Designed miniproteins, single chains. Designs and how they scored, part 52

Each design is a single chain, and the fold is of that chain. pLDDT is the mean over its residues in the fold that is shown.

## One batch from the design tools (miniprotein)

Design m1793
Fold by ESMFold2-Fast:
Structure m1793 (fold): chain A 74 residues (1-74)
Amino acid sequence: SSKIKKLQEEIEKLKKKIEEQEAAGTPDAKTYNDLANKLTELAELYRAAGDIDKAKAYFNESVKANQKALAIDR
């Protein structure tokens, strides 16, 4: 699916941005929220396609990204 490929590319770009922000000592809650949103979208697409294992994995990764965002915003 072109939608899945696009989301995976966006997720990898966000992960790279997070690495750069953390290396600079300037972690950003918004970038983690953006990552969580894209991971949730990807999980929903895999669920709709019947790939429950991938859907669960990406949803769990989204939850972790949201937890990181909350820790930074505190």
Scores: mean pLDDT 88

Design m1794
Fold by ESMFold2-Fast:
Structure m1794 (fold): chain A 80 residues (1-80)
Amino acid sequence: MSDEEKAKELIEKADKLIDQAEASKDPKKQAELALEAKKLALEAVKVAPKHLVPRAIGLALRAIGLLFEAGLKLGEAPPG
């Protein structure tokens, strides 16, 4: 698997997890899905060619936003 192909797979997985997190009514499940999406998006940034880096960063930021939203609902600090 090339680094570009791996980055695309990580981006697709992160995007799907973000969609699942946004659809979740359970703040704990939303936080878990968003945390996993953040990990995958950051991994994609590390292996992505320059043209995919902005998309991977965008997904990471969106996942961080969902973690803050879930954290507010749970009354706890988001995981780093």
Scores: mean pLDDT 81

Design m1795
Fold by ESMFold2-Fast:
Structure m1795 (fold): chain A 74 residues (1-74)
Amino acid sequence: LSKEQKEQAERLLAGLAIAAQAGDAARARVLSDQLVEKGLISPAAAEAIVRATEAGDAARALALVSEAGKQTLG
């Protein structure tokens, strides 16, 4: 990833973590769709994060965001 792509991924993933913590599935969908559009996470990862957020499982949603971040940035 370029430095700019890495910084963008970090900002979007941080926003996703906030949305997941808040149970804001609509916001999680918007941010995860942006990450998919930019090729930063898979559509499957985005779907899993949104589903966990919709279910109110903040712990699972945050773990999925963390894993997606490791795959993208590590």
Scores: mean pLDDT 83

Design m1796
Fold by ESMFold2-Fast:
Structure m1796 (fold): chain A 69 residues (1-69)
Amino acid sequence: ETPSDEELLALAVVSSLGEEAGIEVDTSDPLGSLRKLQEQGETDPELAELLRRVTRESRERLREAREFL
């Protein structure tokens, strides 16, 4: 199946978190992994802040990548 824009963003976010913070993520289910991390962020303010930052950065990178066709 072709990844949606939401799936591509989720994959970028979970991959960046796995690489940067050593968080174990399942890249075969990026939306499910992102949702799980967001739920964990409700009780972990540091994780919530990291998620917000990485999501913003990943969204900007995806936008730039689309223009780089």
Scores: mean pLDDT 73

Design m1797
Fold by ESMFold2-Fast:
Structure m1797 (fold): chain A 105 residues (1-105)
Amino acid sequence: SEAEKLLEEAKKKTKLAQEYNQQGDNKKALEYALEGTKKALEALKIKPTPEAAATALISLSEAYASLGDNKKMLELLGRAIAVLGEPSLVPEAYKYAKEEYEKIK
């Protein structure tokens, strides 16, 4: 499905962002993290799932990590863990991820 394709693309971009953050390439990490977040949000709009919500939040955490905002990174990771354990949090996670993405894109 289109949502599954977007989610797989989001996961690949998130992994690249993580790898570039580990290398200290903050610019590439930010670019891939924002791409991953965008694709995960597109997937969420088509088919809201905990996996897509968590992927958006993890991608955003990598964006904030690349900017040196460790407090926001940890907050976003906590939200990703929460939504994976509680599917009822998907709408709140979508709204929050979308608002954060609009601030940093």
Scores: mean pLDDT 91

Design m1798
Fold by ESMFold2-Fast:
Structure m1798 (fold): chain A 68 residues (1-68)
Amino acid sequence: MLDQKEVDRAMVQLSLGVAKTSIRHASSFTQDDVDTLRSLARYARSLGDDASAAELEALARQAAEALA
């Protein structure tokens, strides 16, 4: 029984970093990207990482605005 929660948190942090980079070079977002960010935010909250979840939710809103 590894501490899977530590690994999962690291994966969330990595995904957040990738999402931030993608949004800074924005205009390539799709609805699927927005949905993915929202799903990742819910997953982060399930791991107790509320800070990363809030940041992912903010990125999802920014991506949705870029689609509007």
Scores: mean pLDDT 74

Design m1799
Fold by ESMFold2-Fast:
Parts: sequence; C-alpha cells; structure tokens
Structure m1799 (fold): chain A 106 residues (1-106)
Amino acid sequence: MLTPAERRFVREAEREFSPEVTERLRERLLAKDYEGLKEILIEYSKTKKLSAFTLISLAEILPEEVVIEILKAVLSKMSPDEQELVIETLRDLKMYDAVRLVESMS
C-alpha cells in the first residue's frame, strides 16, 4: 500500500505522464523498487522535460542517492527558477549532497 507521500507523487505523475507511464511508476513504488522507478524517469527525461513539481514530490519519497542520479539526468533541461525551487525543497528535506550537486551545475 502506498504512503501519503507516495500517493501525492502519483497525483503529480497523473498530471505529467501518460496513464501507462503513471501505472508503471505506481507498480515500482508498491514493490519498493526505487532503481526501477529511477530508470523509468531517466528514460522519460531523454525525450521530455521532467517538471520541477514531479522532482519535488519524488524527493519526499526516494533515498538521496536515487534523487541525485535523477537530478544528473534532468537538471540541465530546467530553467534557473525551476532549479532554485528544487534546491529549496532539497534543503527543507536536508538532502545536502543533492543541494551541492545542483549548486555545482548552476
């Protein structure tokens, strides 16, 4: 069963992704397969821009090391304003290694 934070992520995903991609992400969350979830998001990011709001909701549910790998794939496609929004959320979550990565790429 999904946690409240995982349910919030799925609602954001429903706004951004197709129903097919959203269901694949939900299945990975139910299985606690964060590596599989990461692979789906990185693959998506090759052809489409991932929203800052989706990244923010992901940061609440994923380990920092997984968030860092996703950030490496998507940050270069974000505007400076979107990067700042992500940085503030990472600071609130105390993901200081992820904050350092974003600041080094900005």
Scores: mean pLDDT 82

Design m1800
Fold by ESMFold2-Fast:
Structure m1800 (fold): chain A 66 residues (1-66)
Amino acid sequence: ETVAYVAVHDHETGESRTFRMTKEEADALIEKFVKEEGGERYENEDAVFVRSKDGKVSLAVKYVEE
């Protein structure tokens, strides 16, 4: 089963948290974040990176087959 590890970094507080969720939940979260926060999406072979338009929040999503 493909799962996603979503790391959320708050650039104002310096706090980071990581969440484990399904691929479908992570894909929905990325879509919602891009639509609501107007951020840019970058992708490499291992991960998807999104930063909010105001630069205050970053997401890094890594997909793992488990």
Scores: mean pLDDT 79

Design m1801
Fold by ESMFold2-Fast:
Structure m1801 (fold): chain A 97 residues (1-97)
Amino acid sequence: GPSVTLPDKSAKVGETVTLTCTASGFPDTEVHLSLYIRKKGTDEWTLIGSCKVSGANPTCTFSFTPTEAGVYDVRCVATWVENGKPVFAEGSGTLTV
């Protein structure tokens, strides 16, 4: 089935980091990729950005500038339509600041 990958990254406070989300194994259709971040140990996700992609192994690149030191969970969610219903796949990584 479809999968999503997101590498671990490190950054300094106030330094812009590039977060790349890669999708694979999808049907030949448009996939919406959305990137979320939360501070480790919290339950609130913040949307960093989203894009539309198609084809085999599509990628989206997002920029993020951390304002606080800490360890962050980073999550990329792929959404597509299967049998007329939205379906999701996700990948996770860590940002250390």
Scores: mean pLDDT 82

Design m1802
Fold by ESMFold2-Fast:
Structure m1802 (fold): chain A 70 residues (1-70)
Amino acid sequence: MESVESMVKFGEIVSKQAEEVDEEMGKRVREEIERMKEAGRTGTPWETRREMFRLGETVGEASLEIRKKK
């Protein structure tokens, strides 16, 4: 689901889990969440979509690192 609110909630959960494995990775996820929230409030639909994809990519990277740690 691509709604800003749902994506923010999901990103926050992943950010907390990533911080347990790699603090810098958790911070990156958190930064992308803030960018997406800002784009959703002040940006165009195109900008919001772009930030949603960036957050999705960062969340994917974080999930892979979490799995590598078992």
Scores: mean pLDDT 73

Design m1803
Fold by ESMFold2-Fast:
Structure m1803 (fold): chain A 68 residues (1-68)
Amino acid sequence: REEAVRELLALAEEVAAEDPELAALLRQTGKAIADGDAEAAQRYGVAAALRNPELGRRVGELMRRAGL
């Protein structure tokens, strides 16, 4: 769970310069996971995956590892 949040925040930092909107969605997903808000995490995670399908596969895997 904490590891998945850390990975999502790292991905957000990596893409922040190229796609600040994607970075914001990744940060929102990580925050929702940290807060235990599964519905918000799913909503923001799906939005991030739709914006960048290649990173979306990684986001989906991280959410699954977090128990979502």
Scores: mean pLDDT 78

Design m1804
Fold by ESMFold2-Fast:
Structure m1804 (fold): chain A 111 residues (1-111)
Amino acid sequence: EEELEKIRKEINETIKKLVEEAFPDYSDEVKEQIVKDLSKLADVILRNLLYAKKQGKDVEEYAKKIEERLDALFDREIAASTDPAVQERLRKLREIFHEVIKKMVELIKKA
């Protein structure tokens, strides 16, 4: 339980930092909403990775499968948009998810 709380805190801090760096020109309200949305999705991913570890599965291979599904979803959304600004935002969000998942794997392997 204590390890899980620590992992969640580090993941949330990582998300806040990456959103601030990726979207410096966005309003604080918009950045806060992005952080909230990303944190909700990250918590679902983290729980799935922890469950995989508990079941004796390779966390890195399971994370790779999650990343592949996420990339497919982002590629579909990017292709569906005709607005270059929306496409760029989606590409940055995809990059943030890759960094967050990488951090999750590192923290889970150390625990």
Scores: mean pLDDT 85

Design m1805
Fold by ESMFold2-Fast:
Structure m1805 (fold): chain A 93 residues (1-93)
Amino acid sequence: DEMKKAKELLKDPRKAKIVIALAKASKPLSAREIAELTGLSVSTVRRALRELEKAGIVESRVDKNGVRLYSLSELGTLAVIELKEELEKLEKE
């Protein structure tokens, strides 16, 4: 069950912060922009994004300048909706 795996990954506070940042963004974000928004290191963000993309929670594409940009997948969006209260609590801390 893809949703059960998504929920399990989002128990990690760092992954949850990344997903919240993506959910609030009006545009796709680079790993550096996500690091700035979450207060996490770029290396931590890159590692978490690889796991989230492998799980189908996050999608990526390369822009015209060669920068990789990330956004929530349909699965990621549904997972945020189901976990909204837990994710909002994590953001406030």
Scores: mean pLDDT 82

Design m1806
Fold by ESMFold2-Fast:
Structure m1806 (fold): chain A 76 residues (1-76)
Amino acid sequence: SELDEKYGEGVSEEAIAEAEAVVRARGGEPTSVEIKITGEDTFSVTVESEHYLAVSLFEVDENGNITLLLVTVVRL
């Protein structure tokens, strides 16, 4: 993925896992995942399920460490 190419292998996988956990914590099963780069060191992971849409905003440092900044969850 573009994140792994830019910040190191596993960054995309770690971010997706953390974003999917938001939906799973609410009893949802992820049906789609989309990554969007939003800035030089920020990106969003959008996870959709049957009943929930969750958007997680992450910051990534120069070593590939991710920090979850913001989560928005909408009931579909």
Scores: mean pLDDT 82

Design m1807
Fold by ESMFold2-Fast:
Structure m1807 (fold): chain A 87 residues (1-87)
Amino acid sequence: KLAEMVRRLREDDSLAVLLEALRLLDLPGYEPAIAALEAHPEDPVAAARAAAKELLVEIRSDEEALQFLRDLREEVISILESLARSE
């Protein structure tokens, strides 16, 4: 289950897979960022900018927005891998 989500996150850079992983983890404090991502399901750059603003991260370009999504995905993968080590 967790290993499968890690695989999907590494193979699919879509916002939909990232949202599934964030919902699966149900981390406290991430709800405003998740809501911001969900508000822009068809625009990853707009979603990233909105979520970054909720987390107090400044983004000035589309490249920075995409980097924010990559950083968030890496954090989620790290958490999922830590949980998956428990079998």
Scores: mean pLDDT 78

Design m1808
Fold by ESMFold2-Fast:
Structure m1808 (fold): chain A 78 residues (1-78)
Amino acid sequence: MELPAELVEAIEAAVAEMLPEAEKKYEELKDAPEEEKLKAVRELLEKTWERVRARLSPENQKLLDEWLEREREERARR
């Protein structure tokens, strides 16, 4: 399975943009309950994927949407 170069670049760019926000949120929630930490991680992941999607061509957006749908199905099994 090979990811398109555009998708890889979009992921790297989105992760780089979100990294400072993720670090700040981690420090803010350092002593918070595990449930709050997990919620923050989920919200950061959702924002990251929205940024990835915005950088992609329509064809690669479809590939990302299909991958996220499979991930959602996998999580629903747990």
Scores: mean pLDDT 75

Design m1809
Fold by ESMFold2-Fast:
Structure m1809 (fold): chain A 75 residues (1-75)
Amino acid sequence: SVKVFLSAPGVAPGEDEAAARARYLAAMQKIYDDAVKASGTDSLEGLTEGLLKLGYVGNRDEAELMALNIRKALA
C-alpha cells in the first residue's frame, strides 16, 4: 500500500513475522519499480520525482523520505 513507508510491516492475523516482512518487501519493490518506470532513472532524485509523479505522496519531503526508506528496505 502507499502507506508502507510510514510504519514497520504490520503482522496480519495468522501471519508470522517472515511472511509480514516478505509482503512488506514485495510492496516496496513494486513502488520502487513504478517510481523508476515513471522517472526513467533509479537515482535517489529519480525515485523522489517518480513518487511525486505517481501521487504516492503530496510533497517533496515525504517523497524523499519514502525513497530513502525504499532504498534501505531493498538494500
Scores: mean pLDDT 74

Design m1810
Fold by ESMFold2-Fast:
Structure m1810 (fold): chain A 81 residues (1-81)
Amino acid sequence: MKEDLEQLKRAMDLAVEKFDDLVEYFKKRLDEEKAKQIALDIVESFLYMALELGKKHLTPEQQEEIRKFYEEKLKELEAKL
């Protein structure tokens, strides 16, 4: 139970950490602004999926914790733009 929460949080951290790598990957064929937009959409979609998985597998208290973590990760992602 607690381990599921920790693994989802680690996956969210990894997704935000990989944002810059995704931007560089897409910049090989796209301009920088478009590369950032696509990378943002991918990471935001991943964060949302992780949040939804948390709602299915976690207790109500842990669901509130993962929701707050999701909001923090979105802010960290916005700061990278």
Scores: mean pLDDT 82

Design m1811
Fold by ESMFold2-Fast:
Structure m1811 (fold): chain A 55 residues (1-55)
Amino acid sequence: AAPLTEGEVRVFLDYARRNRLSREDIERLRAYILEHTPAEHRAAAERLWAEVLAE
């Protein structure tokens, strides 16, 4: 898949929050996103995921 943009990551995080995904689904989605995120954007993506998991 193409590398995810910040906007796409934010849409996925909003979707996860609104649909209250299970912990397992969130972990799978996080792994998928990070796998498809360029190294230059991984730190930002990990921070956004930490925000979702803190809620």
Scores: mean pLDDT 68

Design m1812
Fold by ESMFold2-Fast:
Structure m1812 (fold): chain A 76 residues (1-76)
Amino acid sequence: SIEELVEKAIKYAEEGNIKEALKAIMEAMRELKTLHSPDAKEALALLQEAMRYLSQGNIKEAIELLKKALELVKTL
């Protein structure tokens, strides 16, 4: 599920496993792109921003964005 993918991304990011965190985010984004809802669009934007922060080494900021995305995907 999308929820499980975002949860995995959070766990990998917290462990410093950026490669696996990015893979989980990308898979979640692929699934979200198939959904047509405002919450799915907002979650997708948060995941894109989280990827940007992870790529820049801003891990703490990325994790907070992933947690916000997780709350939105729970509403899907």
Scores: mean pLDDT 87

Design m1813
Fold by ESMFold2-Fast:
Order: sequence, then C-alpha cells, then structure tokens
Structure m1813 (fold): chain A 69 residues (1-69)
Amino acid sequence: SPLAEWASLSLDEVARRLLGELGLDPSVPTSDEAARQLVEAGVVTGPHPLQEAVALIVGRAIRAIGDGI
C-alpha cells in the first residue's frame, strides 16, 4: 500500500505529501504551514486540517476503487 511508506515519515513529511496528493504546493517547511495552506486553499474546513486532509485522500482512494469496479 502507498500509505505503508508514510508510517516511517515525520509529521512534516506526511503533511507535505498530503499537500501533493491534494494538488497543492508541497514545498512547505512544517506541518503547521501545510495546515495553513489547506485552510487557505479551502480544501478543509474543520478544526483538524491534516486529519481532514487524510480523510479526503482516503475517501478519494475508496471512490477510485469503487469507480474501477
């Protein structure tokens, strides 16, 4: 699974990969800047931006699997 690779990453690296997966600029130094970019881009609206971004990516993957059937 592509997500198994993420288990070995720092939170900042995970946050950068989340930005890239959502079509945003992953060139940010910290998870806090990544969270700010997600909110500013209007991709997430909840109080936990990185968790909401993970849920969006997982939901996208589930939909892609369903659409592939």
Scores: mean pLDDT 72

Design m1814
Fold by ESMFold2-Fast:
Structure m1814 (fold): chain A 65 residues (1-65)
Amino acid sequence: SKEKAKENLLIAIDLLYRDGKLTPEEVEELKAFIDELAKTKTPQEILSEGSIRINEAVKKQKKKK
């Protein structure tokens, strides 16, 4: 179940990158963050915390001057 949660987040990151909503650097940071979450968190926490972090990265990209 942790594996499934991780896979779902990685798919979301890949789709956002293809849609131009994330930089390559942000993709690498998000992947590292999800790997860190998977070491200590439950599948539900991985999905929740991972989704929040992805959403914050996308919002920062939109607010950039």
Scores: mean pLDDT 78

Design m1815
Fold by ESMFold2-Fast:
Structure m1815 (fold): chain A 96 residues (1-96)
Amino acid sequence: MKTVTIYVGKIVFRHPAPAEQLARLFQVAMDMLITEGLADKGEVKILGEHEVEVTLYSRKKENTQRAMEKLKELARSLGAEIVEEEEIEEIVEVLE
């Protein structure tokens, strides 16, 4: 069996605006990052009334890191707080 490494970036953002509005803005940004090839997949989850979690997946560590930095730049432009940030490496088995 062949193994591959997936680089996962996760950031939790807080803002006084409703989480639904925040989630839509980060969803659009994430879709653009995927289109630019900086992420292979992403998710946006509402964690609370003013808090959202954004998760990005890539086969390349530098792409995940660049995508996370672009999301943090967006957050700063919106006046959003970064509550939590983590990077995880996952090794997954794939069938050839």
Scores: mean pLDDT 83

Design m1816
Fold by ESMFold2-Fast:
Structure m1816 (fold): chain A 66 residues (1-66)
Amino acid sequence: TTKEQITRLQIVKGLFKIARDANILVSERAREKGNFEMAEKLREAARETERRIREIEREIRELEES
């Protein structure tokens, strides 16, 4: 059902938020240690994860409007 689809998407969104926050935290630590290449890769991963979160939010909105 639509309600079940929305619930599943909310769970997946939560997991991506955890991944985003972890990437940000580890990027900060890498920068602190002078590992700028690793810091940039982790920021890129965080940005990609944020894009996926926005996509899921759009899907939820479309389902709610259906």
Scores: mean pLDDT 87

Design m1817
Fold by ESMFold2-Fast:
Structure m1817 (fold): chain A 92 residues (1-92)
Amino acid sequence: KEEEIKKALEEYKKVLEEAGDATRQMQRDLREANEKREQYIAEAKKDPSKRKELTEQARKDMQQTLDDAVSRMREIQKKIKEAKKKLEEVKK
């Protein structure tokens, strides 16, 4: 019983650590996507005829980055919830 509680606590801690790493990676991905968007804006200023196309491309790139981040966060939350539930079960 005590060994099971210890193991569940270690697994829970590992899941939280992985969640932190994934959150930091998501923040980097969002920063990179924003830098890319600024590059599109700079190009649109040099060639106004491409403004609509570059704006639409920037929107699609940002939307893809956001969709990927949401998907990753859902998987992380699911893992945290399962690890927490297991920890609660072994404490009973």
Scores: mean pLDDT 82

Design m1818
Fold by ESMFold2-Fast:
Structure m1818 (fold): chain A 64 residues (1-64)
Amino acid sequence: DAAEELEEIARRRGTSRVSALEVAKIAEKYGIDPDKVMQAILERTNGSIYASVEEAKEILEEFL
């Protein structure tokens, strides 16, 4: 489950945030275009490379 993988990354780092690259790698694993996910994260975070786990989940759900 993509959401579980995002939560695991944040948990291991002791944060509630994931990088756009980490989200893109998970997206690719589940058959989602990593470039589109990367663009969506950058737009939603106003150019930040880091998104909250909840923001990343919402973005991935839009492409599933």
Scores: mean pLDDT 78

Design m1819
Fold by ESMFold2-Fast:
Structure m1819 (fold): chain A 76 residues (1-76)
Amino acid sequence: SKAEALSLLDEAEKELQENKPEEAAKLLLNVTQKYPELLKDPEVRERFLKLVQRLKSNPAAEPLEPYAVALLVQEN
């Protein structure tokens, strides 16, 4: 559900605030695996992309790059 996807995004942001980028990346990957269609929702997509952008320089973000690129190409 959208609420569950948003809950995972909230948890990922909390992990980033606690300096746990690897845990945040796992939560974001979980969103792509369990709720791929919800990444088309504007609210979920915007929050997901902002969190991936915050992780951009971290190697833990590498598995997330294909999803971020796909969302940006779809928007443009």
Scores: mean pLDDT 77

Design m1820
Fold by ESMFold2-Fast:
Structure m1820 (fold): chain A 100 residues (1-100)
Amino acid sequence: SAAARAELRLLVDLLLHEGRRIARSNLSEEELKKAFEGALKAVRRVAGRLPPEEAARVLALADETEKEFQELLEKGELTSENLGELLRRLARGLADVLAA
């Protein structure tokens, strides 16, 4: 799990960087959807290599983040700023898993 924890740490850093970049960008809804799908897929992939308790926490966070994303999309509130903040909150939650 040391390698998986290192990968999760890199993913946290990447999500924070991408969240800031996206928030400053003028992306289309399709580009925002693709960025979110990529981030969520990467998170779930890393979760599959973590110990069961840590994996469950990461997957629960991914599922909750996906629900928030779908709510933004349904309300017509999917913007670069809102996705950037969503990715930053996901990164903070993942960092909490690493701190445990």
Scores: mean pLDDT 89

Design m1821
Fold by ESMFold2-Fast:
Structure m1821 (fold): chain A 79 residues (1-79)
Amino acid sequence: APSLEEQARELVAEAQAIIAQFLASDKSPEEIEKFNKIVQEMDEIVRRFGEALAAGDEEAARAYLREMEKLIEELKKLT
C-alpha cells in the first residue's frame, strides 16, 4: 500500500495538473477568485499535513489527506 507521504505527493501532483489546466483556460475574475481561495486552502492543508507527519500524528495526517481529496474535487468542478 502507498505511504501517507506517497498519497499526499500524488494528490499534490493531481492538484498541480488541475491548476495548469485552469490557467490555460479563459476564466472570469470571479471564477479566478473562487479557484485561488481553494488553492490557498490546499496549501494550508498540505502544510498542516507535513506538521502532523513530523509530530507522528498519523490520525491527523489521514484527516488532512481526506481534506486534500475534497479540495481536489472542488478544483475539478471549476475546470
Scores: mean pLDDT 85

Design m1822
Fold by ESMFold2-Fast:
Structure m1822 (fold): chain A 101 residues (1-101)
Amino acid sequence: MGDAERGREVFERRMGGMYLTGAFERLGTGADFTPGDLDDTARKLVHGLPGTALPSFADLSDEELFDILRNGNGGIIPSLAGKGLSDQEIWDIVAFLETYR
């Protein structure tokens, strides 16, 4: 499995506003991430996003979450592999998101 601390850094640096802007703007969040917004964003991804088409990650296995993040879902969730993230970086993000389950 990945490393949650590295996953936090990858999530902040590479996921950025672009991954989450459309979903989180519907919740009244800003387009730019701060450290506080990052933690709230991760929690909302894991536990679900009312008023958006983003699925809850709380009931997904680590493998299912990895597959959705790696390949995208054809909607709000972009392919992280398409963004040039390695499988290890995606597993690190999975481990980070697990801290919010």
Scores: mean pLDDT 64

Design m1823
Fold by ESMFold2-Fast:
Structure m1823 (fold): chain A 78 residues (1-78)
Amino acid sequence: MEEKEKKLKEEAEKKIKEVKEEMLKKMADRVAEASRAGAAAGLSPEEISERNTEIMAEYDEERDRKIEEIKKKAEEEL
């Protein structure tokens, strides 16, 4: 049982790291896209900055949610 618990925790930690890296990349890509689209639409730098802050917050929430799902699944398999 202890060996299985260790394996599940290590697998969960690896998945958490992958989620963090994936979310950071997606956030950066989305911010870049939103900034280009906003500029093309004639949005002010202030409006673009506000939109980027909201996008970052959304990705932080999604990251945290995915991490919680990974932790919960690991606990269910224990």
Scores: mean pLDDT 80

Design m1824
Fold by ESMFold2-Fast:
Structure m1824 (fold): chain A 71 residues (1-71)
Amino acid sequence: SKEEAIELLERAGVLAHLQGNDEAVEYARKAIEKALEGDESILPYAQKAVEALRQGNFDEALKLLKEAAEK
C-alpha cells in the first residue's frame, strides 16, 4: 500500500542517514514524494532498499532509491 511504501522509505532514509549516505537520503525523500502521489510500483523498491541498507550494500540501496525516485 501507499502507507507501507512511505513507512519503508522513511526507514530507508533513517538508515541511510545513520550510514552517512547523504545521496541515498536525498533519493529516499524524493521517492516518498512519488509514493504520496499513489505510485504502487514504488513498494517493491522500498522493500529492497531497506534490505540492501540492512546488509550494508550502499551501492545497491542508492540504485534502488534512485530508481524509485525517478519512476
Scores: mean pLDDT 80

Design m1825
Fold by ESMFold2-Fast:
Structure m1825 (fold): chain A 85 residues (1-85)
Amino acid sequence: SMKEKAKKLALEAFDRLVAIGRERGDEETLRIMKKQVEKAIENNDYKKAANLMLAGAIVARRYGEPDVAEEMLKAAELFKKIAEE
């Protein structure tokens, strides 16, 4: 389903961001953000999940990781579509 695809893409993108952030000293903050995304998905709060993915994309861009930012923006778009039904 689109929900399963969005969830997989979002969590894989956040795992990549957490790994990058670990090397930059930001691991704890990004792990908290990932947990917030997981909780938003569990609660079917797809608007919140989309907004958290947009926040992650900003962080990825600051790290100079445009591929990770693009994956996060793609997940945000999917969550927006799910929220609009």
Scores: mean pLDDT 88

Design m1826
Fold by ESMFold2-Fast:
Order: structure tokens, then C-alpha cells, then sequence
Structure m1826 (fold): chain A 100 residues (1-100)
């Protein structure tokens, strides 16, 4: 399994990233892409075929940072977004150590 495939599998197996598995339900969030046009799901990231873990993480960080920027200070949404960012950073370190 490639490092990119391993990272994608780890993200899909972590329920913390559930909101990012598929594109948002536009019937519930009709203006989502007007506020977050650069947001992409993990499914869309996989379709982009990133060649390195760094490329994958750059794409995903863009989505995480958009959600964080749209979150109210001190909200549950902000807390979840910060936890998601930390979890990605930890997974990157684990995968990079296995490549060493």
C-alpha cells in the first residue's frame, strides 16, 4: 500500500473525519460552496490522485482550515475542527516514521 493510500485509509477509518467522507448535503447547506468554494471531501481528494502524503494533506488542510474559519469562536464546531487538524498532523508523523 502506498503512503498516500495508507493515509486515506486511516482518515476513512477515523469517525472524527466522517463529515469529510463525502460532499455536503446541499439540501441542508445550499450556500455551503458560496462560503467554502475550495472545500473538498476525502472522496474528491482521492479522485485528484495526490502523489505524496504532503499533496494529500495540503488539499485536506484547505478544507479543514475553511471549516475552522467559518466556525464561531469557542463553538463545538471550532473544537472539532482543531481536533481534526491535530489528528491529521499525528497521522502524517506516523506514516513518515514508517517510511524512515
Amino acid sequence: MSPVEKMLEALYNNPLFGPFYVPPDLSLLPNFYARAPDWVSLEEIRKEKPKTVEELVELFYRSLDLVLSLSEPGSVGEQVALEQREAVDQLVEEIKRELS
Scores: mean pLDDT 77

Design m1827
Fold by ESMFold2-Fast:
Structure m1827 (fold): chain A 79 residues (1-79)
Amino acid sequence: SLIDQGRDLTREGQRLLDQGDYVRAGDLFRQAGDLYYQAGNLLGAGVAYSMASVAYRRAGDYDLSDRYQSLSQQYFSLV
């Protein structure tokens, strides 16, 4: 299912984040957010995009961090 795929990507993203691979972690958290959104899980999408924002900020990509922080906040406002 989309939810199971999103969960697997979140788990792999967390592993990469723990290893300091911030760009790849952010990309996986973003993909997880997209899958949660497609499944109608807005809370899951918001959490995943928040994690992507944190990963991108640690990578020094402030533009992507701000983008996914804003998207996360928008989805949290809908639940």
Scores: mean pLDDT 91

